Designed miniproteins, single chains, continued (2). Designs and how they scored, part 58

Each design is a single chain, and the fold is of that chain. pLDDT is the mean over its residues in the fold that is shown.

## One batch from the design tools (miniprotein)

Design m6116
Fold by ESMFold2-Fast:
Structure m6116 (fold): chain A 72 residues (1-72)
Amino acid sequence: MDKLIEELKKLAEQFKKATTMEEALAIMKQILEVTSKLSQEQVDSLSEEQKKELQAIADEIAAHMQALAAKE
């Protein structure tokens, strides 16, 4: 689980470096592929800390997408 969260965190950092919507969408697709590997049982077994980390990553991605959309 920690390895998957670290992979998502790395992708989120790359996502923040994306300056175009095209680059952001390509990284988002990779993030969705990583999250699709999580079964419901694995999601339910996440610690409170791991759930907060995933939520923080999701919030940062959403904020960056909004910023890119506002520029277009």
Scores: mean pLDDT 74

Design m6117
Fold by ESMFold2-Fast:
Structure m6117 (fold): chain A 69 residues (1-69)
Amino acid sequence: MEIREKVRELVRKGLEALSNGDFDAARKVIDELEKLLKEAEYRKASKGDINFLKAAIEAMRKLLELKEK
């Protein structure tokens, strides 16, 4: 399964959780993205896939911070 497809699915679930005010579910999505990043680095995924994962994690963290305020 493509890393980018997994990231898009997780980001969609995270955005849905944030929209519903489910901050715990949003944090779990960020944790899953972090685990996926560690797996991708271990498997020596492309720099593009690694950067895409890092960008998704950063974006989700910023959205969570803004929604909690």
Scores: mean pLDDT 81

Design m6118
Fold by ESMFold2-Fast:
Structure m6118 (fold): chain A 75 residues (1-75)
Amino acid sequence: EERQKRAEEYLKLGEEYLKKGDYETAVSYFRAAIELAKDNPELRAKAYRLLSEALEKMGQTDEAERYRKIAEELE
């Protein structure tokens, strides 16, 4: 499915930006991956988990906790 492939690509790009400390760009890619993976709970869970990590590194701990819980519920 085209959406799933693009979601996986965006997760890889987001992880690369997360690794180099560009958390704002990483968050953008993870949010896009979540929208593309709407019908794939496992891929969505991974995207929410990575989004939570990026938000926590940005000091947005309350948002990070919310998305971490969403990821756990999708697993």
Scores: mean pLDDT 84

Design m6119
Fold by ESMFold2-Fast:
Structure m6119 (fold): chain A 92 residues (1-92)
Amino acid sequence: AAEKLRFMAEKAEEAVASDEALPPEVAKEIGRLLSEAYRAAAEGREEEAERLFYEAVELAIEHAIEQGLLKEEEREEALELARELARKLAEL
């Protein structure tokens, strides 16, 4: 489990960095947060993992709104889903 989560951390960082829809600076920060979140989860730091997963998704949502990919009126709903997802991922 822990080794698989560490592998997922590296893959998440690579995948986000390769995303053409994201500016390189935003992609790097999202990748860093996801990588740290998976490492925290692998180490049993569930609260830190949940926070880091949420921060990564929140940054992605903010960028999606700025690019017109997500409507401002959908922000709160998207953030609520991000909180639920972060909690589930941290409990792995």
Scores: mean pLDDT 72

Design m6120
Fold by ESMFold2-Fast:
Structure m6120 (fold): chain A 55 residues (1-55)
Amino acid sequence: MKTLEEVRKILEEYGLSKEEIEIIVLAAKNGLELGTPEEEIIKRVEEKAKELKKE
């Protein structure tokens, strides 16, 4: 799935751990299955990555 690959790439660019990446990718997949728009998923992923990187 292109969207999940883009999500994974964004998280890797932020320097998150593999464990953190897998958890967020799973959340993104669940959001897509519930009908959340791709743009909204990507936005939420970037916001979450920024929060985790700050911590």
Scores: mean pLDDT 78

Design m6121
Fold by ESMFold2-Fast:
Structure m6121 (fold): chain A 76 residues (1-76)
Amino acid sequence: MLITIVVLSIKLTVLLSRQLKISSPAVTAVLFLVSLAFTALYLYAQQTGSVSSTTLHLIGALLVLVAVVVGSVLDA
């Protein structure tokens, strides 16, 4: 699970970075937020201990959706 979350975070980061092909502060902020959010979410879920895989997937999907929306706004 942890490896998957990290890989997804990195992949999304690379995709967003490549779409803009720039090292702007905005891109860096999105990359940082996505990575931090995934890490914090995983740590929180691990501490809770009772979170089902379904709940984790739903939260993960929401984070990806938010990141995509933010990326689209930045690209506009």
Scores: mean pLDDT 60

Design m6122
Fold by ESMFold2-Fast:
Order: C-alpha cells, then structure tokens, then sequence
Structure m6122 (fold): chain A 71 residues (1-71)
C-alpha cells in the first residue's frame, strides 16, 4: 500500500462503522480530494474498502471491508 492508502485505511478504521466521504477524508488527512479519490478507487479495486451511495444525499460513502479490517 502507498502511504496515503494506509492513512485512508487508518482513518476509516478510526471511524469504526461510520462511513466517510472523500471530502471528509481529504479534510481530515490534509490532502487534496483528487489524491484521496485516487487512493479510494485503488482500495475499492483491492477489495479493502466498500463504496456505497447514500440514498438520502446522493453522496458516495466509503467504509472498511472485512479484508480491510483484517489488515
């Protein structure tokens, strides 16, 4: 994993079962939304992060998969 991918996983783990948006992760990590979005896309492709649409807001939400929690 890249350093940013690891920081994203750590932030999601710290949120427990609370899903986070790319904007929340970018703000919390002090990095650009573009950088976080690329890291999230790679983590979803690796099966470490789950991606869902929030039906109330239309926002994309991210949370750790079972595999991501096992790291």
Amino acid sequence: LSPLEQRVLDALAGAGDRPLTASELAMGLGVSKSAVSRALRRLVARGLVEQRRDPATGATLYSLSAAGRAL
Scores: mean pLDDT 83

Design m6123
Fold by ESMFold2-Fast:
Structure m6123 (fold): chain A 94 residues (1-94)
Amino acid sequence: MSVEELLKEAIELLEEAIEALRAGDVETALRLMEKAIEVLKEAIKKEKDEERKRTLEGILNVLEQAKELLEKHKDVRGAETLIRLARHELKKLL
């Protein structure tokens, strides 16, 4: 997969995670977020532009923080806010 295809897949997974959170399905949201994080890590490995790579690493940190808010703090609103921010930043790279 190209970096662009991986970023599109990550965006789709994050959109599905937001819908799962809205449905009250935190377990499904966490699984979708973990998949998005792995896809984003693969995109980072394939990214050749150092500035874009740093931006993607920043987005990865936001998603890992969102995952921690869900797993450790049960903060659905805070997690959704960070997932939406990460999705917005990924869309800007397309």
Scores: mean pLDDT 89

Design m6124
Fold by ESMFold2-Fast:
Structure m6124 (fold): chain A 89 residues (1-89)
Amino acid sequence: SEIERIKLEGELAIEAVRRLVKEGRYQEAVDFAEQSIERFRKQEKVAPKITLEYIAELLELRAEAYEKLGNEEKAKKYREEAKKLREKV
């Protein structure tokens, strides 16, 4: 199932970003989250609600990583994007 594949990929991406943040690898967390978000955005037509939920969580994790890097402006931007996406789900 395409939906089950998207769920598996989403869960693995979130786990990977969370691990990088916990390990203090903030730039790698930012980069991996960005690549994952881009990939999931291309899949929105297949499973919009599930895809948007994973994108929102990845945006929040990316915001946390930016905050740890001292980039409060980008952290705020991505938290607002995540909030707006959650309002659509």
Scores: mean pLDDT 86

Design m6125
Fold by ESMFold2-Fast:
Structure m6125 (fold): chain A 85 residues (1-85)
Amino acid sequence: SAELEELREGFEKAVEAVKKGLENIEEVTEEQIQTLIKDLEKLIEELKKLIEENKDDKELVEELEEEIERLKELLEKLKEALKKK
C-alpha cells in the first residue's frame, strides 16, 4: 500500500542517517546520536503498530518483524557509540 511504501522510505532514510553517523562517529555529537536513537525508536514503534493492524497478514508481519530486528541492531550500535562519548 502507499502507507507501507511511505513507512519503508522512512525506514531507508533512518538507516542511511545512522550509517552516515557511524561512518563519521568522531564528528557526530552526543546530541546527534541521541536524536538518531530517538528517530529509530519512533520508527520501531510505528512498525509495531503496523504489525498490530495487520496481524492476519502473516507474510507482512514476518517482513516487518525482520525490519524491526535490523533497526534494533542499529540502535544497539548507536547506544554503544553514545557510551564512548
Scores: mean pLDDT 79

Design m6126
Fold by ESMFold2-Fast:
Structure m6126 (fold): chain A 117 residues (1-117)
Amino acid sequence: MITLTESGGGTFPEGGSVTLSNKITGPLELVAQVGWEAQRPGEAPQFLASIDMLTGEVSYAPRVAGRASISYDKANSTSYLTLRDLRREDTATYYSYAVSLATGETFWGEGVELTVV
């Protein structure tokens, strides 16, 4: 079973930066994609960033393009999402995910809260 352990949330200043991390445990050879979604208060979850685990290709939502970077550290089995030039609109719960190569099923982390003040 794939499990996701997230960290890096908290309260951060507007104009600052944050790095969120997700440690993935389980059969990593069966992970096709890792990514992040954000759910702002009162809104549905929205895609932010992903990396294709087979090709290494990265994708970013237009809202965070130029401010976000996603990476995956194979040695530590950890994905990172860095957001720069933080805005009050970045206040949200951030959910990491992993997509199964075998089934196409998406596994979700529990969510980390980010507050921008």
Scores: mean pLDDT 84

Design m6127
Fold by ESMFold2-Fast:
Structure m6127 (fold): chain A 76 residues (1-76)
Amino acid sequence: SKELAERYRKLAERHKAQGDELRALYYLALAATLEGNWEEADRLVAQYRELLEEKGWSPKIADALRNSLKALAKSL
């Protein structure tokens, strides 16, 4: 889990460098969830929601992500 979280953080850095903030936030939220840091994961999902709204996308995408992360956290 720690090694997988580190891989997701590196993926987030790569996507951020490419200008893809949405994918960067997505991978950071996954990493935080795998590390057991639900407070950070929830904060990152909130930022993901705000960025979706700024881009004219549905905030329901952020709700789907949050539900998936909660399911993942329960399996850890």
Scores: mean pLDDT 86

Design m6129
Fold by ESMFold2-Fast:
Structure m6129 (fold): chain A 88 residues (1-88)
Amino acid sequence: MLIEKAKELILEAVRKFRKAIETGSEKDLQEGLDKATEAADLLEEAGLKEEAEKVRALAAKAAEALEAGDKEEAEEQIKKLEEIAKKI
């Protein structure tokens, strides 16, 4: 089902972003963004447009924080992504 797949992809994005925090890997950061984008597309297809917009916004903020070296801000945005996955 679209929602279950989106939830899995959000959790994969969370794992990739946390790995990027630990390693500084641009590849892990990009993979996190790609997974979050795919999850948001599936949520939008399922009619969860508001949740899809939140996922896109939070993933973008997490990536920007990681590129800026702001690990605390990145973790805050990542936690919000996990909360969306828990609610759907």
Scores: mean pLDDT 87

Design m6130
Fold by ESMFold2-Fast:
Formats: C-alpha cells, sequence, structure tokens
Structure m6130 (fold): chain A 77 residues (1-77)
C-alpha cells in the first residue's frame, strides 16, 4: 500500500469514526429520553438499549480501524 493510499484510507476511517460518534450520541440521547419517559413501553426501552449497544460496538470498531491506519502511517517514515 502506498503512503498516499494509506492516507486516503485513514481519511475514510476518520469519516466513519465521525459518523459512528454521531450515531452513538444520538442513541445515548434516545436511550436517556426513553428511560426518563414513564409512558415508554418495555419494547421501546429494549429497542433503545439495543440501539445504544450496537452504536457502542460500531464506535469501538471505528476507533480500532483509525488506530490501525494511524499506526501503519507512523511506521512508514
Amino acid sequence: MSLEELKKRLEEARERLREAERRYREAKAELEAVEADPNASEEERRAARERYLRAGVDLGLARIEVGVYETALKRKE
């Protein structure tokens, strides 16, 4: 992989991380809103918890991907 290709992949990975961070914040806010709502159903609470968990996993994976490319870029020079 060229230095230029590695930089491009890192930029793409950072874009995915930014999106994952946004989704995580949205899922967390939704979970907090649903848990604060006394009229929320158990199904709604479960769905919100599942979205939050999935967003957390996706965020973790995106962070790992960025770290891998950043490390590879540092090792090239």
Scores: mean pLDDT 85

Design m6131
Fold by ESMFold2-Fast:
Structure m6131 (fold): chain A 49 residues (1-49)
Amino acid sequence: MLSEIREFRKEINKLMESKKYTIDELVELERQRLDELFARAKAEYEKLQ
């Protein structure tokens, strides 16, 4: 999860540089990415069982 968060931050920085997104849109994107990370963690946990 920590490495995924680092990659996510790099992606957000790129988007800010391109000015493709507003701050509100970036906040929504962050929420969606966190949901994806949780879904991935849950799937990996299920594989361990």
Scores: mean pLDDT 71

Design m6132
Fold by ESMFold2-Fast:
Structure m6132 (fold): chain A 56 residues (1-56)
Amino acid sequence: SFTLTVTATGPTGEEAARRAIEELKRLAARQGLRLSDLRVEVDGTTATVTATASPD
């Protein structure tokens, strides 16, 4: 298992978080990874999403 982090920006912090989560899910699906323990941090219009990734 390892930590995967994605940062995204948007018109609002909420939209940035949504974009970051979607990108993280796409990366995980593309590489056959399982995600657990999603953590979201929002700063203005930037969001950083961190998750624990493991091979499926």
Scores: mean pLDDT 84

Design m6133
Fold by ESMFold2-Fast:
Parts: sequence; structure tokens; C-alpha cells
Structure m6133 (fold): chain A 74 residues (1-74)
Amino acid sequence: MLTEEQRKIIIETARKVQDVLDEGLAAGLSLEEIKERIQKVVDETIKKHNITDPEVIAVLKQIEKAALSEYEAR
């Protein structure tokens, strides 16, 4: 199971990704710009917290994928 610290990182990352989506929708950003910004948030999170746990990485990548699918479905 994920640790409490890992859960906090995931929740904070999901929040940051949602903020990027909300700002992008309001500003009319292209899918390409949103994709780059979301990828940057996820990659910076992995690097900043030195995440090596494949379960945590998989969850973060799933957040990225879900957010991009939501933006495309608009």
C-alpha cells in the first residue's frame, strides 16, 4: 500500500494538474500546450521527490492521461 507521504504527493499533483486544466480551459490553450504543462508538472514531481516506486509513478502517469483525456473531450 502507498505510504501517507506518497498519498500526499499524489493528491498535491492531482490538484496541480487540475489547476493547469482549469487555467488552460479559461485561457483557451491548445491541447499541445496543456499536454506540455501537465507532463512538466508530473515529471518535476517525480524528480523533486526522487520517486522510484513504480506504483506511485503509475498513479502519476494515470493522472496525466486522465487529465489529457478530459481536455480532449471538451
Scores: mean pLDDT 82

Design m6134
Fold by ESMFold2-Fast:
Structure m6134 (fold): chain A 74 residues (1-74)
Amino acid sequence: SAEDYYNKGLEYAGQKKYEEALEYFLKALELDPTFEKARVHLLVLIKELKKLGKVELAEKAEKRLQEILDEHRR
């Protein structure tokens, strides 16, 4: 479920495995684009990655999030 992917994202974020955390939050949003908790935590993680200098990873995640949201609107 979307909640299962979201919980895995939280687990990886707690371990500072940020790339894996991003992947699971994005998977949660692919299943439920309206899942506000996953979207909020993903955006927080993206901001944290930018502060850590991982700008390319953050921008890739932002692009993928925008693609998910755009597909939901169609």
Scores: mean pLDDT 85

Design m6135
Fold by ESMFold2-Fast:
Structure m6135 (fold): chain A 80 residues (1-80)
Amino acid sequence: SQVDRELAEAERLIEEIKKIVDDPNASERDLMIAMMLAIAVRTLLDLVRRTGSPEQQARADELEKEVDELIKKIREKLAA
């Protein structure tokens, strides 16, 4: 379904963000790109919540918690 493709794309972007956040050589620019990707994930998850089944919405809630933790880590790294 379209919603399953949106969830898969959100998961792919989350893995990309993790790679940037976990890289000890990530520049400030890399961290800013990771933040932009995190915002894109939030938009995809918002679409899933509006059109998805209860099970798909529950998965979106799980992924939103994960992206929120990544945003926190990005902010902490940018403040350092």
Scores: mean pLDDT 89

Design m6136
Fold by ESMFold2-Fast:
Structure m6136 (fold): chain A 66 residues (1-66)
Amino acid sequence: MSKEELEAEALKLYDQGKEAIKEGRFDEAIKLFQKAVELAKKAGNSILVRMAQGGLEMAKAKKKNA
């Protein structure tokens, strides 16, 4: 998989994670953001890693306070 393909897949997972948060599916959002972080790291995109990590922490916080 190319760097561009990894980045595109990480962005799709990030968007799906945001949708899962909006729908209250916090466990699913956590898994989606974890995979987005993994692919963003593999792509070497530090900005995308930070974005996905932020989403992951938000999902975990929402689950704990639910």
Scores: mean pLDDT 86

Design m6137
Fold by ESMFold2-Fast:
Structure m6137 (fold): chain A 71 residues (1-71)
Amino acid sequence: MVEELRREAEEHTELAAEAFKAGDYEAAIEHLEEAGRAAVELLEAEGRLEEAERARERTAGLIEKIRKEAA
């Protein structure tokens, strides 16, 4: 389970970066949301609640930046 969450976070992070580079901001946001979800679940499963909160905030900040680019 934990290994699966780590893989999901990594894969979606890479897909988000590729989508952003291609100018597909909607896809970039969707992949970033999935990467952030997996990362938060992973950190919570490991008892790293402070890191989970920081990961949630970081993901939200990145999504806001991408939405500004799309506007």
Scores: mean pLDDT 83

Design m6138
Fold by ESMFold2-Fast:
Structure m6138 (fold): chain A 87 residues (1-87)
Amino acid sequence: LKEEAEKAAKEGKGDEAAKLYIELGNKYFEDGKYEEAIEAYEKAAEVGSDELASKAYYGAAEAYEKMGKEEKAEEYRKKAEELEKQA
């Protein structure tokens, strides 16, 4: 999954790469690996459309909440909300 996302990103398939990074982030989140989940979600937001970036930032916010980082969770939730209004 990670190698597939990296390949899609290198090939300029931003939305495909973003979807794969969101799936990777979701898998890490389910495994309780919140730092890895956030890293994957941030990569998804970097390469994807505003709609996919919004979804990724919501995922990152939830992972930060699980880590007890309330200020970071709020920051990422606001980023997601801003992009959602553009999609």
Scores: mean pLDDT 82

Design m6139
Fold by ESMFold2-Fast:
Structure m6139 (fold): chain A 67 residues (1-67)
Amino acid sequence: LAHNNLGNALLSLGRYDEAVAAYRRALELDPGYALALLGLVDALNRLGRHAEADEQVARAQAAAPSP
């Protein structure tokens, strides 16, 4: 997804807040896109927002189809 690629580019440039926004947009378009979730978690952890990273993982898993 273009937004995931944008997030990866922003992450490599150290623009972590903008990378978070790009990865969140990628997940809005495809909630099951694991690469966008991994990028979002990485960007949040680089910002020191570890609790927000953990919440994003939990919420993405909760959005999966019923067991």
Scores: mean pLDDT 75

Design m6140
Fold by ESMFold2-Fast:
Formats: sequence, C-alpha cells, structure tokens
Structure m6140 (fold): chain A 99 residues (1-99)
Amino acid sequence: TPEELKEEVTKEGMALVEQIEADARAAGEANPENAPEVVEKVTREGAKRLAELTKRRTEEAEKIGEESGELVRKAGRAMVLEVENTGRRLVAELEKKLA
C-alpha cells in the first residue's frame, strides 16, 4: 500500500539520519575548535545524500501511483528537516560541552 511504502522509505531514511548524526557528532568531537562548522558541513552533505535517496524512492513510488509518490516525497522532506534539527541540536550540545 502507499502507507507501507512510505513506512519502508521512512525506515531507510531514518537509518541514514542516524548515521549522519553519528558522523556529525564524531567529526565535531574530533575537531572541537571548529565543531559548529564541521557539524554543519557533515549534516549539509548528509542532507544532500538523503535528498538523493528520497528522490530515487519518490520516482519509484510514482511509477506505482501518484498517491504513493506524494506520500514518499512528503516523508523525504520531513526527514531532511530532521537532519537540519539534528545538526542544530548537535551544535548546541557540543558548544555546551566545550563551555
């Protein structure tokens, strides 16, 4: 169903979001002098990869039906926003740790 396809894409995308968070945190901790800049760069690059994944999945979903494509596209947008929120949270967390 369109909802099951959305759930599968969301699970795949959220796994990538978690990996981006882990990579951004590790990069920030490894470079404390420039942690905000490094975290922002990693999360931006990750968001681009996530957008490419969601674009591919949306195109596949659209071949099944318009409704499937729309649900997957909306889920993809939500996950990209989640990466942005994660980046801001990690910057705040690392700044607090360095203070």
Scores: mean pLDDT 83

Design m6141
Fold by ESMFold2-Fast:
Structure m6141 (fold): chain A 56 residues (1-56)
Amino acid sequence: ITDPVVIAVARHELRELDPSLSDEEIEAILERIAETGGDPKKIRQVIEDFLAERKA
């Protein structure tokens, strides 16, 4: 993961959105975020999609 600021923000937002997420789940989401190239809109979409899939 190449952008520590983007990763720090994403990790904080993930824990605020769903505190029940495990460290392993958070790291999986962060890896997915890195693959998107760090676009904040895409990052939010990845997080929302992951949380929706968990609920389903």
Scores: mean pLDDT 71

Design m6142
Fold by ESMFold2-Fast:
Structure m6142 (fold): chain A 79 residues (1-79)
Amino acid sequence: STVEIVVNYFSLLGLDKAALEEALKGVEDPFEIVKRVAIVAQKQGKFNEAAIVSVGLALGLELQDINAAIEQGKEEGAA
């Protein structure tokens, strides 16, 4: 599935696999996928913006939507 590919990719880049699986469980919307990855990355202090942008583009999002998802994810992950 798309979620499994995203989980494996960001796990390879150093994010915790269990945290990614929990955050992305039941999520299908591309905007929510990017946002939840950004939440996990922010909480773990391992923010790879280029990788998150690349995944957002691969999921069919435009840069403005990816930037909005990243910003929301950073805010929620920092709270």
Scores: mean pLDDT 89

Design m6143
Fold by ESMFold2-Fast:
Structure m6143 (fold): chain A 66 residues (1-66)
Amino acid sequence: MSPEELFRKLIDALNAGASREEIIKLAKEFAKQTKDDVDITLAIMLVASLRHPAREEIIEAIEKEK
């Protein structure tokens, strides 16, 4: 799965109200596949803006994979 496909799935999951576990899993896979600091920063900023209950855990998951 490409980084673009993973990012799309992450956004779709967030919009659909997917479980915290599913969102964190997608965020980790996205970070592993891209490893681009700009893409990672943009993903963190997007997640931070959404005020999701798992926001902090999602951000930590992305940062741990870079």
Scores: mean pLDDT 68

Design m6144
Fold by ESMFold2-Fast:
Structure m6144 (fold): chain A 69 residues (1-69)
Amino acid sequence: MAVVTGGRAGPEGIAPERLAEVEARARLFSELAKALLEKGYSSAEVGARLAELRDASNEELEKEVERLK
């Protein structure tokens, strides 16, 4: 099965509130990818854009989603 225990320390070692923040980021990245694809960007362009925004805050990610709408 595709399950692992004790492999990754970062997310596993942080507080539950931090895990919720990480999950919120994942959702924002999904919304960004969807919005970019809906505007006709290629998968490569979407990937490059998401990589550029990898270190952006959740607030900055929300602004990007808003900008794309």
Scores: mean pLDDT 72

Design m6145
Fold by ESMFold2-Fast:
Structure m6145 (fold): chain A 58 residues (1-58)
Amino acid sequence: GDEEIVSDDPLDILIALARKAVEQGDPERARRILETARVNYPDHPKLDAAAAELEARL
């Protein structure tokens, strides 16, 4: 599809970077990104869901 939805939300950017790190086989980088996101967005449902999914793949 020709619709590219770009998110300007810093949390969405951090989640995307963590996913990319997991896909590239860099679990340490993914963990560091998730830790940084958790410090800045504690108890955020979107982050908790994404982190749980990504940590299951680490």
Scores: mean pLDDT 75

Design m6146
Fold by ESMFold2-Fast:
Structure m6146 (fold): chain A 135 residues (1-135)
Amino acid sequence: LVEEAEQALRNGDYETAVKLAEEAIEKYGKDNAEALTVLGRAYMKLGKYDEAIKYYKKAIEIDPNNTVAWYNLIRAYYLAGKYDEAAKVAEEAFKRGLTNALIGVALIDPEGAKKIADALKDEYLRLSLKNLAES
């Protein structure tokens, strides 16, 4: 089910990916974090950023060390225009030592990383993220 959902996502069938990932969550409680991540990715592709945020938050609650889920949550907030919330999530990821999530944002979306950096309250983290985005 999770593999079928990922295949639907790769094929551009995002609505089928959502349905298959929801079925996986219903049938396989033990794999919720992976299925929730697929749901978040499918909703991102559909432009439904608020739904993507919801499912990535749940994935992080199940697996707080899932760097990919943290990275995608930051991106979902950014794409939703919620830069202050994106900054708060980035600061939390940094406090957890998940620096690779921030590097991922900077490498894939340098302009987004700069906008998130401008909303950061921590001066050191703000400068660090801007430097990564400019590299």
Scores: mean pLDDT 77

Design m6147
Fold by ESMFold2-Fast:
Structure m6147 (fold): chain A 62 residues (1-62)
Amino acid sequence: SKEEIERALKGLREEAKSLGLSEEQIEELVKFAEELLSKAKNDEEILEKMIEVREKLAELSS
């Protein structure tokens, strides 16, 4: 599911940009997401880790 991870990261960048995060914040968020997703063993874990990433995005955009 390398393609699924790449798609998720692209979507994350687009969403963060739309919420007005700085380039530095977006890069830190993407690095955080890449680190978490690299530890996922299956598609279900990818989805769960993306929920955590989206929660971090919400915090940064607040």
Scores: mean pLDDT 79

Design m6148
Fold by ESMFold2-Fast:
Structure m6148 (fold): chain A 88 residues (1-88)
Amino acid sequence: MGLEELNLDPTEILEKVAKAIKEGNAQEVADILGASPHPVAVFIIMRGALLKKELERRGIKVSTGQAYAKAAAEFLKKRGIEVEYPEV
């Protein structure tokens, strides 16, 4: 058992997401996460959905891609990967 047995290494997905964030492409972040069956992608999507609702309650309008990219950037930062929040 374990993530290795299920071939659920997040490295490739996290590298693709980090690249999309650095390129300022919030929609590509959402597309990468939405296409992935990986539990980490699902976790970031859930965090992004909650963040979008919180920002909208505060009167801040964001796209789904922007919210997912922000959640992904926060996740990557906690793993030692420094990325800038996409303002696109």
Scores: mean pLDDT 73

Design m6149
Fold by ESMFold2-Fast:
Formats: structure tokens, sequence, C-alpha cells
Structure m6149 (fold): chain A 56 residues (1-56)
């Protein structure tokens, strides 16, 4: 699910396994593969940016 995918990316960012740029690329690939709306894709990207800011 979208929520499971997002939780996994947030955990990988928290662990330093991936950086924000890679997480955003993976999120865009997920959005394209699952035919997400523009609003859903933007929401996903904003949540990842917020997670990265919380880590800094």
Amino acid sequence: SLDEFLAELEERLRRGEIDLDEALELAREFARRHNLSVEQEVGLLLRLIGAELDLQ
C-alpha cells in the first residue's frame, strides 16, 4: 500500500540508507507505476521532505 511504502522510505531515510534525493526518485517511480494522482504524488513527496527536515 501507499502507507506501507511511505513508512519503508521514511525508515530508510532515518537509518541513512538513502538520502532525500534517492527517496524522492523512488517515490516518483512508485507514483508512476501505481498511476497515482498528481495530488497523491505531491502529498507523498511533501511527507518525505518533512521527514528529512525532522531528521536535521
Scores: mean pLDDT 82

Design m6150
Fold by ESMFold2-Fast:
Structure m6150 (fold): chain A 82 residues (1-82)
Amino acid sequence: SMTQRWTQLALRGVGLLVELELAIKTNASKEELEKLIKEAEALIAEIRALLPHLTPEQQAHLERLIARLEEAIAKVKEKIEE
């Protein structure tokens, strides 16, 4: 169902946020950081495709999650470019 799908995407997004934050703190390899960026960008694309089919409350929740993921991705990209 759509309810199960958005919930699964939200949980995956929270998991990736934790992985991105831990990778930065533990000085993960450039290869691992690039892998996490690709996984997070792919998930953001999946969430964005789902947004038009969700309630306004669900959309707001996932848009906030996207913003947090994009912020984490930006921090990782900055770290890679240093």
Scores: mean pLDDT 86

Design m6151
Fold by ESMFold2-Fast:
Formats: structure tokens, C-alpha cells, sequence
Structure m6151 (fold): chain A 60 residues (1-60)
């Protein structure tokens, strides 16, 4: 779940696009169930909400 952690780090730095991409990649790589985290992070990145992406990372 390092990809989710990297997404949270990027979000904290204000790089919302990198945060969304990293979270989506993490969701795609390690399981079908984790795809939900990737999809949610991509949606949050589209809204420009890195803080929300960090919240998702905290759940994983």
C-alpha cells in the first residue's frame, strides 16, 4: 500500500494530480477490491481534493 501512502504525501504537498494517479495505480495493482480506492482517489483528484485522498490512504 505504498502507492496510497505516496498519494497522501503528494496531496499534502499540494500535488493533487500526482496524488490521484498514485492512488489509482495502487488500487489497480494489488487487488480488485483496492480498485475502489483508486477510483475514489481519481474522483477526488478531479475535484482537486488532496486532503480527501490522504483520508483514503489512512484507511489502507
Amino acid sequence: MEGVRRAAEAGKAGDWRAAGEAAAEAGSIYSPHAQRLGAAATDLDSAGRGAAAASIAAKV
Scores: mean pLDDT 59

Design m6152
Fold by ESMFold2-Fast:
Structure m6152 (fold): chain A 85 residues (1-85)
Amino acid sequence: SGSERLRKAIEIAAETVRLVEQGKSPEEAFEHALKRAKEAGLTPEEIRLAADLVEMMAYAYELDGKTEIAEKLREVAERLREAAS
């Protein structure tokens, strides 16, 4: 069961990055991610993992010069960490 939730955390992080890439606001991307996490039964630790993965992608976008996308992804990651508290 833990492996299924881990895969869901990774999938949700990827969906979140895609939404930001498509121009969704950090708030909309956060709300989508949180809803998907709750539906999947993710623990706070798994939600924090999803946030960490989103932040890692923000770093990748920053290195690629896509600063606006990187900043939006960091905002989503921070909101997810707050929701996992």
Scores: mean pLDDT 89

